Designed miniproteins, single chains, continued (2). Designs and how they scored, part 1

All scores and structures are predictions.

Each design is a single chain, and the fold is of that chain. pLDDT is the mean over its residues in the fold that is shown.

## One batch from the design tools (miniprotein)

Design m4001
Fold by ESMFold2-Fast:
Structure m4001 (fold): chain A 75 residues (1-75)
Amino acid sequence: ELTEKLIKKVKELAENEKNASDEPVDEAEQLAKVQEQLPLVEKIREIAEKAGLRFEGVDSEEAAKKLIELIKEEA
């Protein structure tokens, strides 16, 4: 259940990115949006780590970015 909701949410974010902005997005702005979805970011990081992705520390934004790209590539 939670996993399905998470995947759906990530898909929605990817779709919104395609439709919402044609301008270069600042990294600081992306971080602010990620801060709003802290629980989602935590889940994304856990799934990414479980999948075998290695991180240096607690770079949750980098993990979220990589996971989103991975989902886009799979789709």
Scores: mean pLDDT 54

Design m4002
Fold by ESMFold2-Fast:
Structure m4002 (fold): chain A 57 residues (1-57)
Amino acid sequence: SRELFLRLAERDAGLTREQVEEIVEAYKKNDEEKVRELAKQAGISVSGAKSLAEAIE
């Protein structure tokens, strides 16, 4: 469930819903630079951001 993964991201990584949605959209568009920048701003690894996006999709 998208909602379940969003709640887990908020609880475990301190990410806002908006941050998670931006990461997912950048990942869908295969924008590697954007994914990297968003991961850095969120304080998570690039691989972590990609895994999050895959789990939500």
Scores: mean pLDDT 76

Design m4003
Fold by ESMFold2-Fast:
Structure m4003 (fold): chain A 73 residues (1-73)
Amino acid sequence: AMAKAEEVREKGREVLEEDLAVAPEEAREALREAGELLIEAYVKKLEGREEEARALYEKARELGERAAALAAA
């Protein structure tokens, strides 16, 4: 469980940094926050904490939608 959680955080941060590098500057902060919440949601899912994972995923989705709106402006 612990090794899987660390792997998810490490790979998730790598993907997040790649996504942020190509993201519009205005959207970057919102995308970073959304990405961090998604990484923690996956970790909670691996730990069997489905309710906590769902709540984090929903928050990440809201921030992702805001980032998309900022990128479209």
Scores: mean pLDDT 77

Design m4004
Fold by ESMFold2-Fast:
Structure m4004 (fold): chain A 100 residues (1-100)
Amino acid sequence: MTPDQLAEELLSKIKDPKLREAFEKGLEIIRDYYKRNPELSDDDLRTLILMVYNILVETYNASKNNQPPSPSTLLNWRNLRSRLPPEDAARLDEILDEIR
């Protein structure tokens, strides 16, 4: 499965328009980072796409249930931020704050 095929499959699973918009913005950040870093493999890009998807879905569901994100979600968020340049990580944090 290509990264683009994975992104389309994951987008098809999102029913909420706000969450879908947030994921589309997250995908743009990840794709731009990937294009600027030739050392990243397609497996790395797929991993980043899955991390963004899972973090957004979990954060949205936790917020909807008036609960904090799980410790696992917070750790995955920290791991994702550490893999991105500070500017791209800041944009992703803004998207996550919008769905909280």
Scores: mean pLDDT 83

Design m4005
Fold by ESMFold2-Fast:
Structure m4005 (fold): chain A 65 residues (1-65)
Amino acid sequence: SEVIVRVAVHDMPLSEEAREELREILSKLSDEEQVILARKASELIKQGKSDEEILKAIKELKEKL
């Protein structure tokens, strides 16, 4: 669900800038791809990755979709 993905990104402990960039990336993708990338971002947050590392990994994963 688009609403679930948007709400999940809003509640992520990222900077405002990183959160906005992540939303921009996700908004251009299908609902299925958005779920995959949002899940990946959530996992990286749990691993203690920085905003920069999370965005880099998401951009790399997007290129493979």
Scores: mean pLDDT 75

Design m4006
Fold by ESMFold2-Fast:
Structure m4006 (fold): chain A 64 residues (1-64)
Amino acid sequence: SMAEVEELLAELERLREEHADNPEAVAAATKGIAGLRTLAAQGMLPVAVAEGRRQVEWLRRTFG
């Protein structure tokens, strides 16, 4: 749903802010946010949710 996409975007934005001193983390989160916005704009909500969850999990695992 769009609400799930918005929640994932907020989480990616929080992670980007949390790791603001790490250029790799900032770049990864920024790309993730852009990708989710593009998928949502195209109406691909289930794909956006799946990608968002994958990116949040990867960022948490990789950067803490």
Scores: mean pLDDT 87

Design m4007
Fold by ESMFold2-Fast:
Structure m4007 (fold): chain A 70 residues (1-70)
Amino acid sequence: DSAKLQAEAVLAAEDEEKLFELLEEMALKAGASKEEAEKLAKEAVEKYLPALKENLEAAKAEAEALLAEL
């Protein structure tokens, strides 16, 4: 599940660039192609970008809530 991978990467992230790298790496390890991994990473960064601008902890809380729904 791409949403689960995105949420797990957000929990491990330290900043926006690290978040993108982690999401891309996790998607690749899960069997996604390079193009799919880049797309998933970009979409997830765009989704969490407002929270990352406020506080990384807020983005992690949103990711935890998303994982609980999955």
Scores: mean pLDDT 72

Design m4008
Fold by ESMFold2-Fast:
Structure m4008 (fold): chain A 76 residues (1-76)
Amino acid sequence: VKELADRIAALADAGTPEQLEKLRELIVEEAREASEEEARRLLEALREAARKVKSEEAKRYLEEAAREVEEILEEK
């Protein structure tokens, strides 16, 4: 989880708005296809990454992605 969170945070801080939107799409798709346990780990990593990012835009993006993954988990 820590390695995934660090990686997501680095990508989000370095990404353009277009790249962040694409990353959100990929994260949501992965969460839908993942098991409940895997999606829960992804949610944890997204929440941790949001706390680590330096950019306000990146933080908002990751918080939105985490919300979408949380909604997917509620439907599983």
Scores: mean pLDDT 78

Design m4009
Fold by ESMFold2-Fast:
Order: sequence, then C-alpha cells, then structure tokens
Structure m4009 (fold): chain A 68 residues (1-68)
Amino acid sequence: MEDNYELGLNLQDAYVADPEWMAKNKDEIAKKIQDAHKKTGPEGAKKTAEKIKDDMLKKSKDKQKKLK
C-alpha cells in the first residue's frame, strides 16, 4: 500500500493523455505494477509503470492514424 502513491504519480501523465483508456484498464495496469513490485520490488514497479505510460502514449498516437 505504501508504494501506491509513487506508482500513482508515475501514471499521472497517462491519465492526462488518455483518461478513458486508463479508467477502462485500471485493474489490469494495477495488477501488472503490483506483480512487478512483488517480483522485483519498487524498482521494477516503477519501471513497469513508466513502460505502461510510454506504451499507452505510443498507442494513442497510433490510434489517431486508425479511425477504427
């Protein structure tokens, strides 16, 4: 629970970029970050959160090209 604050901050940019996508995938994202934290500790959790943010931002750019 203690690391949730910092993990939340790492995802804040993603919430700003695509809040609907973040809300829809919140459970899956939280699970991935918690799983990384459980396996690798706070370092892995931070890396996972940043990777999710970067992947989401890249996907958002790709979605703009595909109207479907």
Scores: mean pLDDT 64

Design m4010
Fold by ESMFold2-Fast:
Structure m4010 (fold): chain A 57 residues (1-57)
Amino acid sequence: NELEEAERLAKGIEEALKRNDEVAVKAGLQEAEELLPTITDPEAKKIIEEAMKKAKE
């Protein structure tokens, strides 16, 4: 399920940001960049894009 996968990835990135775990944030960003072009659900895509934006800001 693309939506569940996107939510899990986004939560992982957000929790890594809260911990100031830059290595985990970078790993999550890499996974998000690899996953994003395979996602067809617009809501799942938006969730991943928002998590990536938070990680880069």
Scores: mean pLDDT 82

Design m4011
Fold by ESMFold2-Fast:
Structure m4011 (fold): chain A 70 residues (1-70)
Amino acid sequence: AREEALRLLEEVVERAEGEVRRIAESALQALKDGNLVAALRGVQEVLELSEDEEVRRLAEEAKRHLEKAL
């Protein structure tokens, strides 16, 4: 769950641009720091702001893995 969320967030950071990338980088750092609640919040913000289908798909999958880890 955590390892899958980390990989998915790394892909979101690589594919996203601008504000969405910044939020994804923050979420990835929170996950690396063990703050799953902050990471989940960041992923929810990525989903709210992103219009990119692939970014949304990766973020939704990361959200599912984070929810399982809580």
Scores: mean pLDDT 84

Design m4012
Fold by ESMFold2-Fast:
Structure m4012 (fold): chain A 59 residues (1-59)
Amino acid sequence: DQEQLEMQIGLTILERGGAATARELAEALGKSQSTVSRHLRRMEAAGALRREGRRYRLA
């Protein structure tokens, strides 16, 4: 479920103080880094996240 995963990504970023890497999110959520990275790119494109190097921050 795309919406559930993106919500969990956002919550996990919040729990980590507002920024996390794709690896950290993949490990926390039990997903592959490729799956998480795909969703992170979509969320960044939608303006929900900002990318800072390898980290994604809540916008």
Scores: mean pLDDT 84

Design m4013
Fold by ESMFold2-Fast:
Structure m4013 (fold): chain A 55 residues (1-55)
Amino acid sequence: GERYRALSDYTAVEPDELSFKKGDILEKLGEDGARLLARLNGRVGYVPKAGVEKI
């Protein structure tokens, strides 16, 4: 799938969100408005689009 790089550390603030670290590579699974549904190290959750960049 499409890959995105985390621009900063992020701690999930909603139950459906994924926490990540700056430089983590996320695989896009889908989109919902301002969020991506993504996979990171076998975990699936939403991440804010503003916190990641497409690579």
Scores: mean pLDDT 85

Design m4014
Fold by ESMFold2-Fast:
Structure m4014 (fold): chain A 93 residues (1-93)
Amino acid sequence: MPGHALVLVTVRLRPGASEEERRALADALRAAAEAVPGVTGVSAAVDAEDPDVIRVAVVAEDLAAAEAAKRAVVATAEASPVTEAVEAEVLPL
């Protein structure tokens, strides 16, 4: 079987997003990743040094689950009006 994979997503927010909007988006990104079959761990948080950045890390049981999680998280981020830019990477473990 293929090994586990890591998904790293960085979401840059538009200036002026509220604390509530940042937290709501982080929660939505976590929920989107957790809904994907084969996802075993998710972290989504506003960056401590840059409140306009949300960092998402997803651990998936295989590359197919990782690609599905990346797609779900990116789509959720891009659908949000407070999102300016999204960068995403999949790394085999």
Scores: mean pLDDT 84

Design m4015
Fold by ESMFold2-Fast:
Structure m4015 (fold): chain A 78 residues (1-78)
Amino acid sequence: MTIEEAEQAVYELNLELLKNIKEEDIERALEAYEKRPTPTLELIKKLKEQGLSLEEIAEAVAKAIAEAVRKEMEAFHK
């Protein structure tokens, strides 16, 4: 598996998981951010503040997770 194939697979997997998110899931993520801010939770907060839809937030988060996994894989191989 190439790094690009892994990034695409992670993106598609997370998009499938996140496409069914509810507003309650976003609220829970924002509560988690107040206790333990992570890059993913910061992104969710930022996008919610910008008024993006749940679908747009899901796509952006899936992409960010895929990019983070790609960077980790690149660091492991370097």
Scores: mean pLDDT 74

Design m4016
Fold by ESMFold2-Fast:
Structure m4016 (fold): chain A 67 residues (1-67)
Amino acid sequence: ELKEKVEKAIKLIEEGKSKEEVRELVKENEEIGNLLEGMAYVNKNVAEGVDKAKALEAIRKAIYALI
């Protein structure tokens, strides 16, 4: 189930797990994999605040639009 794999991948990103572990769960869907990588980048590199929250919400919405 793609939605279940995406939820697990998001949890791994929140836990700071490697890109490879995240990609392995969604390896058959490159677009979702790229969005999850973007989410991980924002989570790691953008300071806590309104801009980070908005960016993460936008990426999450884009991912859910594909499932």
Scores: mean pLDDT 76

Design m4017
Fold by ESMFold2-Fast:
Structure m4017 (fold): chain A 69 residues (1-69)
Amino acid sequence: AAAEAERAALEAAGQRGEDSLKTVIDNLKKANKKGNGKELPDSEIFNILTDYLLAGKTLDEIIKELEKK
């Protein structure tokens, strides 16, 4: 569920010393743009974040995957 995914994102942000979902999304948008040059809306980044977090990936792993593209 969306609430479950939001909690997972906040927990992952807390592990990195980040205290907001927006900060996490902004960092992922930057990583994605660095990887493939595309600027995605917050909703698309949120979907990517939630998919990876539900698959058990850490924020660092998600950032690395986005930077590879």
Scores: mean pLDDT 70

Design m4018
Fold by ESMFold2-Fast:
Structure m4018 (fold): chain A 61 residues (1-61)
Amino acid sequence: AAPSPVQRADALVARLEAALAAGDWETASALVEELFRHIADAALPDDVATALTDRVVALLS
């Protein structure tokens, strides 16, 4: 079965974590843009979108 929109978002966050750990800021920046585009395109619920945004902010801090 195809992954759910939430599972796809989680996979993007995992890739972002890996890019940040590697110091690959170019890939990390692209993944942040891809994640926020995915949140908008998949019309994720506001609570899920907020939780994902908070997680990204924490990773970038």
Scores: mean pLDDT 81

Design m4019
Fold by ESMFold2-Fast:
Structure m4019 (fold): chain A 104 residues (1-104)
Amino acid sequence: SQVEKLAEEAKKLLDKIEANLDDPEAVRKYVDELAKVVGKIALIALLQKEEYPEAWKLAQELSEKVAELKRLAAQPLSPEVKAQMRKLAEEIKALLDKLVEAWK
C-alpha cells in the first residue's frame, strides 16, 4: 500500500538521522524530509479517519513525536539531546509499525 511505502521511507530517514547525529546540517535535512513524509501519512489518515479511526489517532501521535524531534534537531546536539533523539526515533518507528497494522 501507499502507507506501507511511506512508512518504510520514514524508517530509512530515521536510520539516516541516527547515523548522522554528529552532523547538525544532515540531521536537520533528514528531519525536514521525515516531517514531509509523515505529513503525507497524516493527510491519508485524516481523509480515511471514519473508516480507520485508530490509524488517524496513531498518525496524530506520530506527527507530535516528529514535531518534538524537529525541536530537538534545532538545538545544539549535546550528548543529552542525541540520546533523546535516539529514544524518540525508536518510538516513532514503533508508531509507524502500529499505524501500518491499523490500516487493514
Scores: mean pLDDT 89

Design m4020
Fold by ESMFold2-Fast:
Structure m4020 (fold): chain A 67 residues (1-67)
Amino acid sequence: MTREQFEKEVEAGLLYMEASLKRLEAERIRQLAPVLGPEGQAMADRLEKEADELYERANKLIEEARK
């Protein structure tokens, strides 16, 4: 495995971690949604979309590193 492949895997790992944190934050906000109201639900939806985008970017880096 090349240094470039290793660096891409590390970068993908960091993106996975950020995506996971955003998903956890979204879940916490959804649990508080009965208190926060519609604004809380909108915030959770935004965080889930951001997490999905980060996850897709990480997957692309992993695919590039494996090829």
Scores: mean pLDDT 81

Design m4021
Fold by ESMFold2-Fast:
Structure m4021 (fold): chain A 80 residues (1-80)
Amino acid sequence: SDAEKYEEIKERIEQLLREMEAAIEARDYARYQAILQELEKVMREAAETLPPEKVKELMAFVQERLAELERRRREVEAAA
């Protein structure tokens, strides 16, 4: 179902976002960029396979989480 596809894609995205957070804490910005590219591929898959309303929900979720990660990245860089 579309709901099952949404939950599967969202779980994959949440895992990538957690890996990006770990990369920031490790100061491994090459890894951060590599995971960001993988996240972009998953988002393209989502846009192709999910209903438009679910894509909109997912985009909002990802934008909020990326903003949090960017704030944290700046904090970690400032502490160096």
Scores: mean pLDDT 86

Design m4022
Fold by ESMFold2-Fast:
Structure m4022 (fold): chain A 63 residues (1-63)
Amino acid sequence: MEELFKKNLPKIIEDTRVAFLEIVRALEKLSKDEDPETIAKWRERILKNIDAEYEKVKKELEK
């Protein structure tokens, strides 16, 4: 079971990242009344944070 989990870990991590991106998209829709430039800056900041965490986890798997 642990071996199977490790085999599927990259997919699990990617699926988790996709779920976070879906949450960001939902929050953008809720903030549609805000200035588009402000939303774009907020989106870029959140996506950079998601990508940074994804890269951190990916590097841990390479150890």
Scores: mean pLDDT 71

Design m4023
Fold by ESMFold2-Fast:
Structure m4023 (fold): chain A 68 residues (1-68)
Amino acid sequence: SMVDKLIADIQAMLAAGASAQELIDYLKTKAGFKTVTVDPSASAEEVADAAIAAIREGKKSITLRAPA
C-alpha cells in the first residue's frame, strides 16, 4: 500500500543516514504532507518517528517543538 511504501522509504532514509532536513523535504514533496513544523534542534530520528506515527493514523501533518 502507499502507507507501507511511505513508512518503508522513511525507515530506509533514516538507516542511510538522512538528515532531519532531508526527511522534512521528503514529507513535503513525495509524502504529500500539508504541514511540517519541526524545531531546528529535532533529530532525524524524532522527525522519522513523528512522520511514521502520523502516516499510520492517516494524517498529513506533524509538529515537533522544544518543551516550553
Scores: mean pLDDT 82

Design m4024
Fold by ESMFold2-Fast:
Structure m4024 (fold): chain A 74 residues (1-74)
Amino acid sequence: LKEKADEYYKKGIEAALQGNRDEAVKYFEKAADYYEQAGDKKNAAISRALAAFYRGDQEKADEYLTEAEKALGG
């Protein structure tokens, strides 16, 4: 699960670097799903924040970033 999440996260970064925002959103959402299943709440939240950012949803991106920060304190 975590290995597959890392793979989709990397694909999301590659799509973002190529300017393909829609593809980046898709891969970051897949990465978040696999990180969540692996119990990696921090990386799941980071992946959701990146998906929201590339989707143009800054409010949701900020919410997920806050969630990721809180996961470090527990």
Scores: mean pLDDT 79

Design m4025
Fold by ESMFold2-Fast:
Structure m4025 (fold): chain A 115 residues (1-115)
Amino acid sequence: MEEIIEKIKEAIRRAAEEGKRVLIVFYSDSPEARARAEQIAAEAKADGFDEVLLVRVSDIPEFEEARKALEKGDSPEAVAEAQAALMRYLEKITGDEFRRAVAAGRLAVVVVPAP
């Protein structure tokens, strides 16, 4: 769990400080969500992202708010609630690096719900 958080922090630092284009894909605990996340990661690499992280939402206890939102289903509202919770958490743990990476268009976050 701690290792995943450190990888996320380092990727956001690279986006903020080294000009890397980073995508973080958060996915729910289903084979279908994992397969969709892997497809998004492959497409992002073709679209010029330098780094793509695949993160299972349940692997990080601090993502409980996002996990609860995704347990409500795959509605646009549930996905938006989960994405907002994850974005707030990333800003909390990385601060100005997160804000700089987002403002520069070098950090993107995607959430893949269970079907």
Scores: mean pLDDT 81

Design m4026
Fold by ESMFold2-Fast:
Structure m4026 (fold): chain A 95 residues (1-95)
Amino acid sequence: DPAAEALTPEQRALADELAAGLEEINRRLAAGTPVEEALAQERELFRRVYENSPDDETAFLILTVAYMKAGYPRDLAEALARGEIERLNQERKLE
């Protein structure tokens, strides 16, 4: 995967951590965890990726690889990653 090959070992580790976190959140949702609580956990994982990325393009690649590792097809992974970057940028503007 060209996106994964573009990442450093440290960035791939962040993608692996996020993918594992997304899988755990999906498992908890299946077990009856409230959606609101699951979303809060997901938001914290995304925040960590964003804070540890030098730019939005790197954060986008890490998120895309993480979603794909969690079982999402590439087109959906890219759409979800882009939407999350846009959401985080909007939150920064409102600070």
Scores: mean pLDDT 78

Design m4027
Fold by ESMFold2-Fast:
Structure m4027 (fold): chain A 90 residues (1-90)
Amino acid sequence: MAIEETAPEDAEAGLELLREAVEAARAGDLKRAEVLTIAGLIVASMYPTPELLREIARLLREMAEAYEAQGDLESAREYRELAERLEKLA
């Protein structure tokens, strides 16, 4: 298989995008938060490990809290459900 050495770097890039998404959501920029979340999940999902899935789940819970604080209860619920599913896979 090509380039297992890049998997940790790609995982970190995905986590950084998700951290930026959480901050965007806390700032009320839900459009930016959504784009960053999708990008971060795509990058992070390329090399899923139990540790990575657990970190993603934590960030998705923080995302849910941020969306709930902004009044988007539907998206907050979806992020919590996704986090629970990922924790069960880790």
Scores: mean pLDDT 78

Design m4028
Fold by ESMFold2-Fast:
Structure m4028 (fold): chain A 97 residues (1-97)
Amino acid sequence: GRELSEEEMLELAKEYMEELLEEGYSLVSATASAVGMMTARGYLKVAEEILERGEELGISEEQAELLRKAMEATAAGNYKEAAEYVNKAVELAKKEK
């Protein structure tokens, strides 16, 4: 298909995050998955907008900071480090309940 615009990618990422939430994923996991998908594809601005949307929906500032570190690790190709930051965000979310 054709290359998608940043606006089209943002809508796709929002739809993906909503689908994961409907499937029973936690907000932090759904946000991390959508952010990771956009970051891996080079849409860093879209990834940041999705992270901000996650914060609006209830992700704490500390969870968002960990997901931003995961985003930076993914952009650098450090997928193991990115997974470790996502796991820390998920564990933090469990403790904040």
Scores: mean pLDDT 82

Design m4029
Fold by ESMFold2-Fast:
Structure m4029 (fold): chain A 62 residues (1-62)
Amino acid sequence: MEAELSPEAKELLEKGKKAYKEGRYEEAAELYTKASELTPSSFEIGANLTAAATAIAVEKRE
C-alpha cells in the first residue's frame, strides 16, 4: 500500500471518517476536500469524498 498521506491529510481523513460515521456527511465532505487539497493523488481520500457526496445527494432526494 503506497498511499503515504501527510500527517495533516491523515488527521483530516480520520476526522472526516468520524463525521461520516456520525451521519454528518456535509462536514465529512469538507474535511475530505481539505485532505484532497493536501494529497490530490490519494485514491483513499477521493473514494471517501465520493462516498460522502453520494450520501448527501441521496439524503436530499427523499
Scores: mean pLDDT 77

Design m4030
Fold by ESMFold2-Fast:
Structure m4030 (fold): chain A 69 residues (1-69)
Amino acid sequence: EAEELLREAVELAERALELAREGRIDEAKQLMDEAQRLAVRAYLLGADVSEVSRLARETNEVIEEQERK
């Protein structure tokens, strides 16, 4: 179900953001990749993935900041 896939994607994206803030970049990337895969499936079923996109952008900004070393 699109709604259930979307909810799971949001939860994974939120967890990825927390891991990125902790400096756990590889784990954050893995969870965000999984969240985006679920979001793509939800999108193809007609779901609004705006929240996942917002979380992905924030997570990527944190990862880029961490990798700028």
Scores: mean pLDDT 83

Design m4031
Fold by ESMFold2-Fast:
Structure m4031 (fold): chain A 60 residues (1-60)
Amino acid sequence: MLSKEEEQEELLKHAEEAFKKLSPEKIEEELESGIEVLKENFPDEPDFIEKLKAIAEKVK
């Protein structure tokens, strides 16, 4: 069974794989939409949002 932190890490891995299949412009579009949704649903998880941004920048 995965902890909450491990579950978030798996989601970040899936996001990285998805971003690798997109152009840099599409990565930015998806990241902006994703961050807005994440801020609305996980306002107390700023580290998760920052990790998602870091993955998008790494993949570009």
Scores: mean pLDDT 74

Design m4032
Fold by ESMFold2-Fast:
Structure m4032 (fold): chain A 90 residues (1-90)
Amino acid sequence: MEEVEKLRKEIDELFEQAKSDDPETRIEAVKKLYELGLKAADLNTPEAIELLREAMDRVAELMNDPDFDVRVTAALAGINLALALKIAES
C-alpha cells in the first residue's frame, strides 16, 4: 500500500529530526509525528496502527526531553495520539 509506505518513510525521517540538538527542530518533529500518527489512525490497517504505536513511543521519549517546550508539546501530542489509537481499536 503506497500510502502506508510513504507514511513509514516520513515517520522514520522524523525520528531522526527528534534527535536534533536544536529544541525547535525537536518540537517540529513532535508536531509532524502527531499529524502522521493521526493519519495512521485514520488508515486503520494493522501496519498503520504499528506505525502509530512507534510514533507514540518516540513522542513518549520526548516527554523526558531537557527542554520544557519540547516536553509540553510531546505530552499533548502523546495524549491525543493515545485517544486516536483507542478510537481506532474500537
Scores: mean pLDDT 84

Design m4033
Fold by ESMFold2-Fast:
Structure m4033 (fold): chain A 79 residues (1-79)
Amino acid sequence: SHMAELAKRAREIAIEGAKDPEVARKAIDELAKQENSRLDLNILGSAMLGVRREREAELSKATQDELYALAQEAFKRSE
């Protein structure tokens, strides 16, 4: 389904964003330029929070805080 593909892509971006937050930031910026991207941004924010929780033991506090901030920015830009 379209929703499953959006969730899959968002999770891929969130996983790469946990390694390099600039990957997630660029994805947010590119989605925010697109018409009708509200749902995509919301799903991306949720995926970033999910990866942050799943990988808490593996991630530095700085990376956890950055993923949280990026997720909040994605939610804000989905409004």
Scores: mean pLDDT 85

Design m4034
Fold by ESMFold2-Fast:
Structure m4034 (fold): chain A 72 residues (1-72)
Amino acid sequence: SEALRREFLELVDRLAEGLKANGGVATPEDVQLMREIERLLADIPSETERRELEEYRQKRLAATRKELAAAG
């Protein structure tokens, strides 16, 4: 579903921004976002689409970790 894909991307971006704002420290809100992201990923029926979204998540969070390392 296009709607599920959009929601997944939005939650991943929100998680990345939250982690960046908190210096890489996950808040309880961030933990709930991680769980919701996993749930949405599991609801996507296309294996190819699920893999692409997982790759996006990994790259986005890796980029955030690199930004935090460079800032600290």
Scores: mean pLDDT 82

Design m4035
Fold by ESMFold2-Fast:
Structure m4035 (fold): chain A 91 residues (1-91)
Amino acid sequence: MEEAEKLAEKGRVYLNKGDYEKAIELFEQAIKIDPNLPYAYLLLGEAYYKMGDKEKAIEYFRKAVEIAKKLPPEYQFVLNRAEELLKEIES
């Protein structure tokens, strides 16, 4: 859904600015609209990781992987990125 994707992109802008709380709020809104948007779960995981919440980061990266595996090849980027970040956290 276009609205969910726009919320995820707005959240990414806040994530890049270091406003992790606002980013998380926007990603949670995106997921509420489209619970199968793997990009939003990837970004939510990155926000929690930057805040030091490794457990939530791992949970959301795993969710991004789970959803992306069931989607067309254009979502392969999300799958690869989430798996990369999971390896970094677990190393």
Scores: mean pLDDT 83

Design m4036
Fold by ESMFold2-Fast:
Structure m4036 (fold): chain A 86 residues (1-86)
Amino acid sequence: MSVEEVRRRAEELFKEGEKLYEEGKKKKDAELYKKAAELFEEAARLYRMLVERLPDSEEREEAERKAREAEKKAKEARELAEELEK
């Protein structure tokens, strides 16, 4: 998988995660939040892979920020799913 392929897949996964997260909010659906969390977790993994592959550059800093954002959203989605299942 090339750097461009990893970046594109990470962006696609993050976007799908955001869609499911918003649907989970609207419907108060724990399963949608869980699916969103899985997508954010996979996006974070791919952004971390970009950090490892990119030289010390502005693109690497952007990948680090996106990885951290995806990690935060994954945690938030997991917590919201847990709250709804109680």
Scores: mean pLDDT 85

Design m4037
Fold by ESMFold2-Fast:
Structure m4037 (fold): chain A 65 residues (1-65)
Amino acid sequence: SEEERQELRSRIDRIEEAAKKYGINNPKINELIEKARSYLDQGKLDEARKLIDEAEKLFVKELSK
């Protein structure tokens, strides 16, 4: 749905904002975000969600360093 797409887009935006705030630049997180955006543009919401979830988990790991 459009609502789900907006939710997933907001999750990507939050990761990017937090990454800028904390000075986190991780190539794997960046790759996952780019792929997730591509899937959102294609309407592949399940694929996008999986990549966003993985990016969020990696982001939390980076914050723990």
Scores: mean pLDDT 86

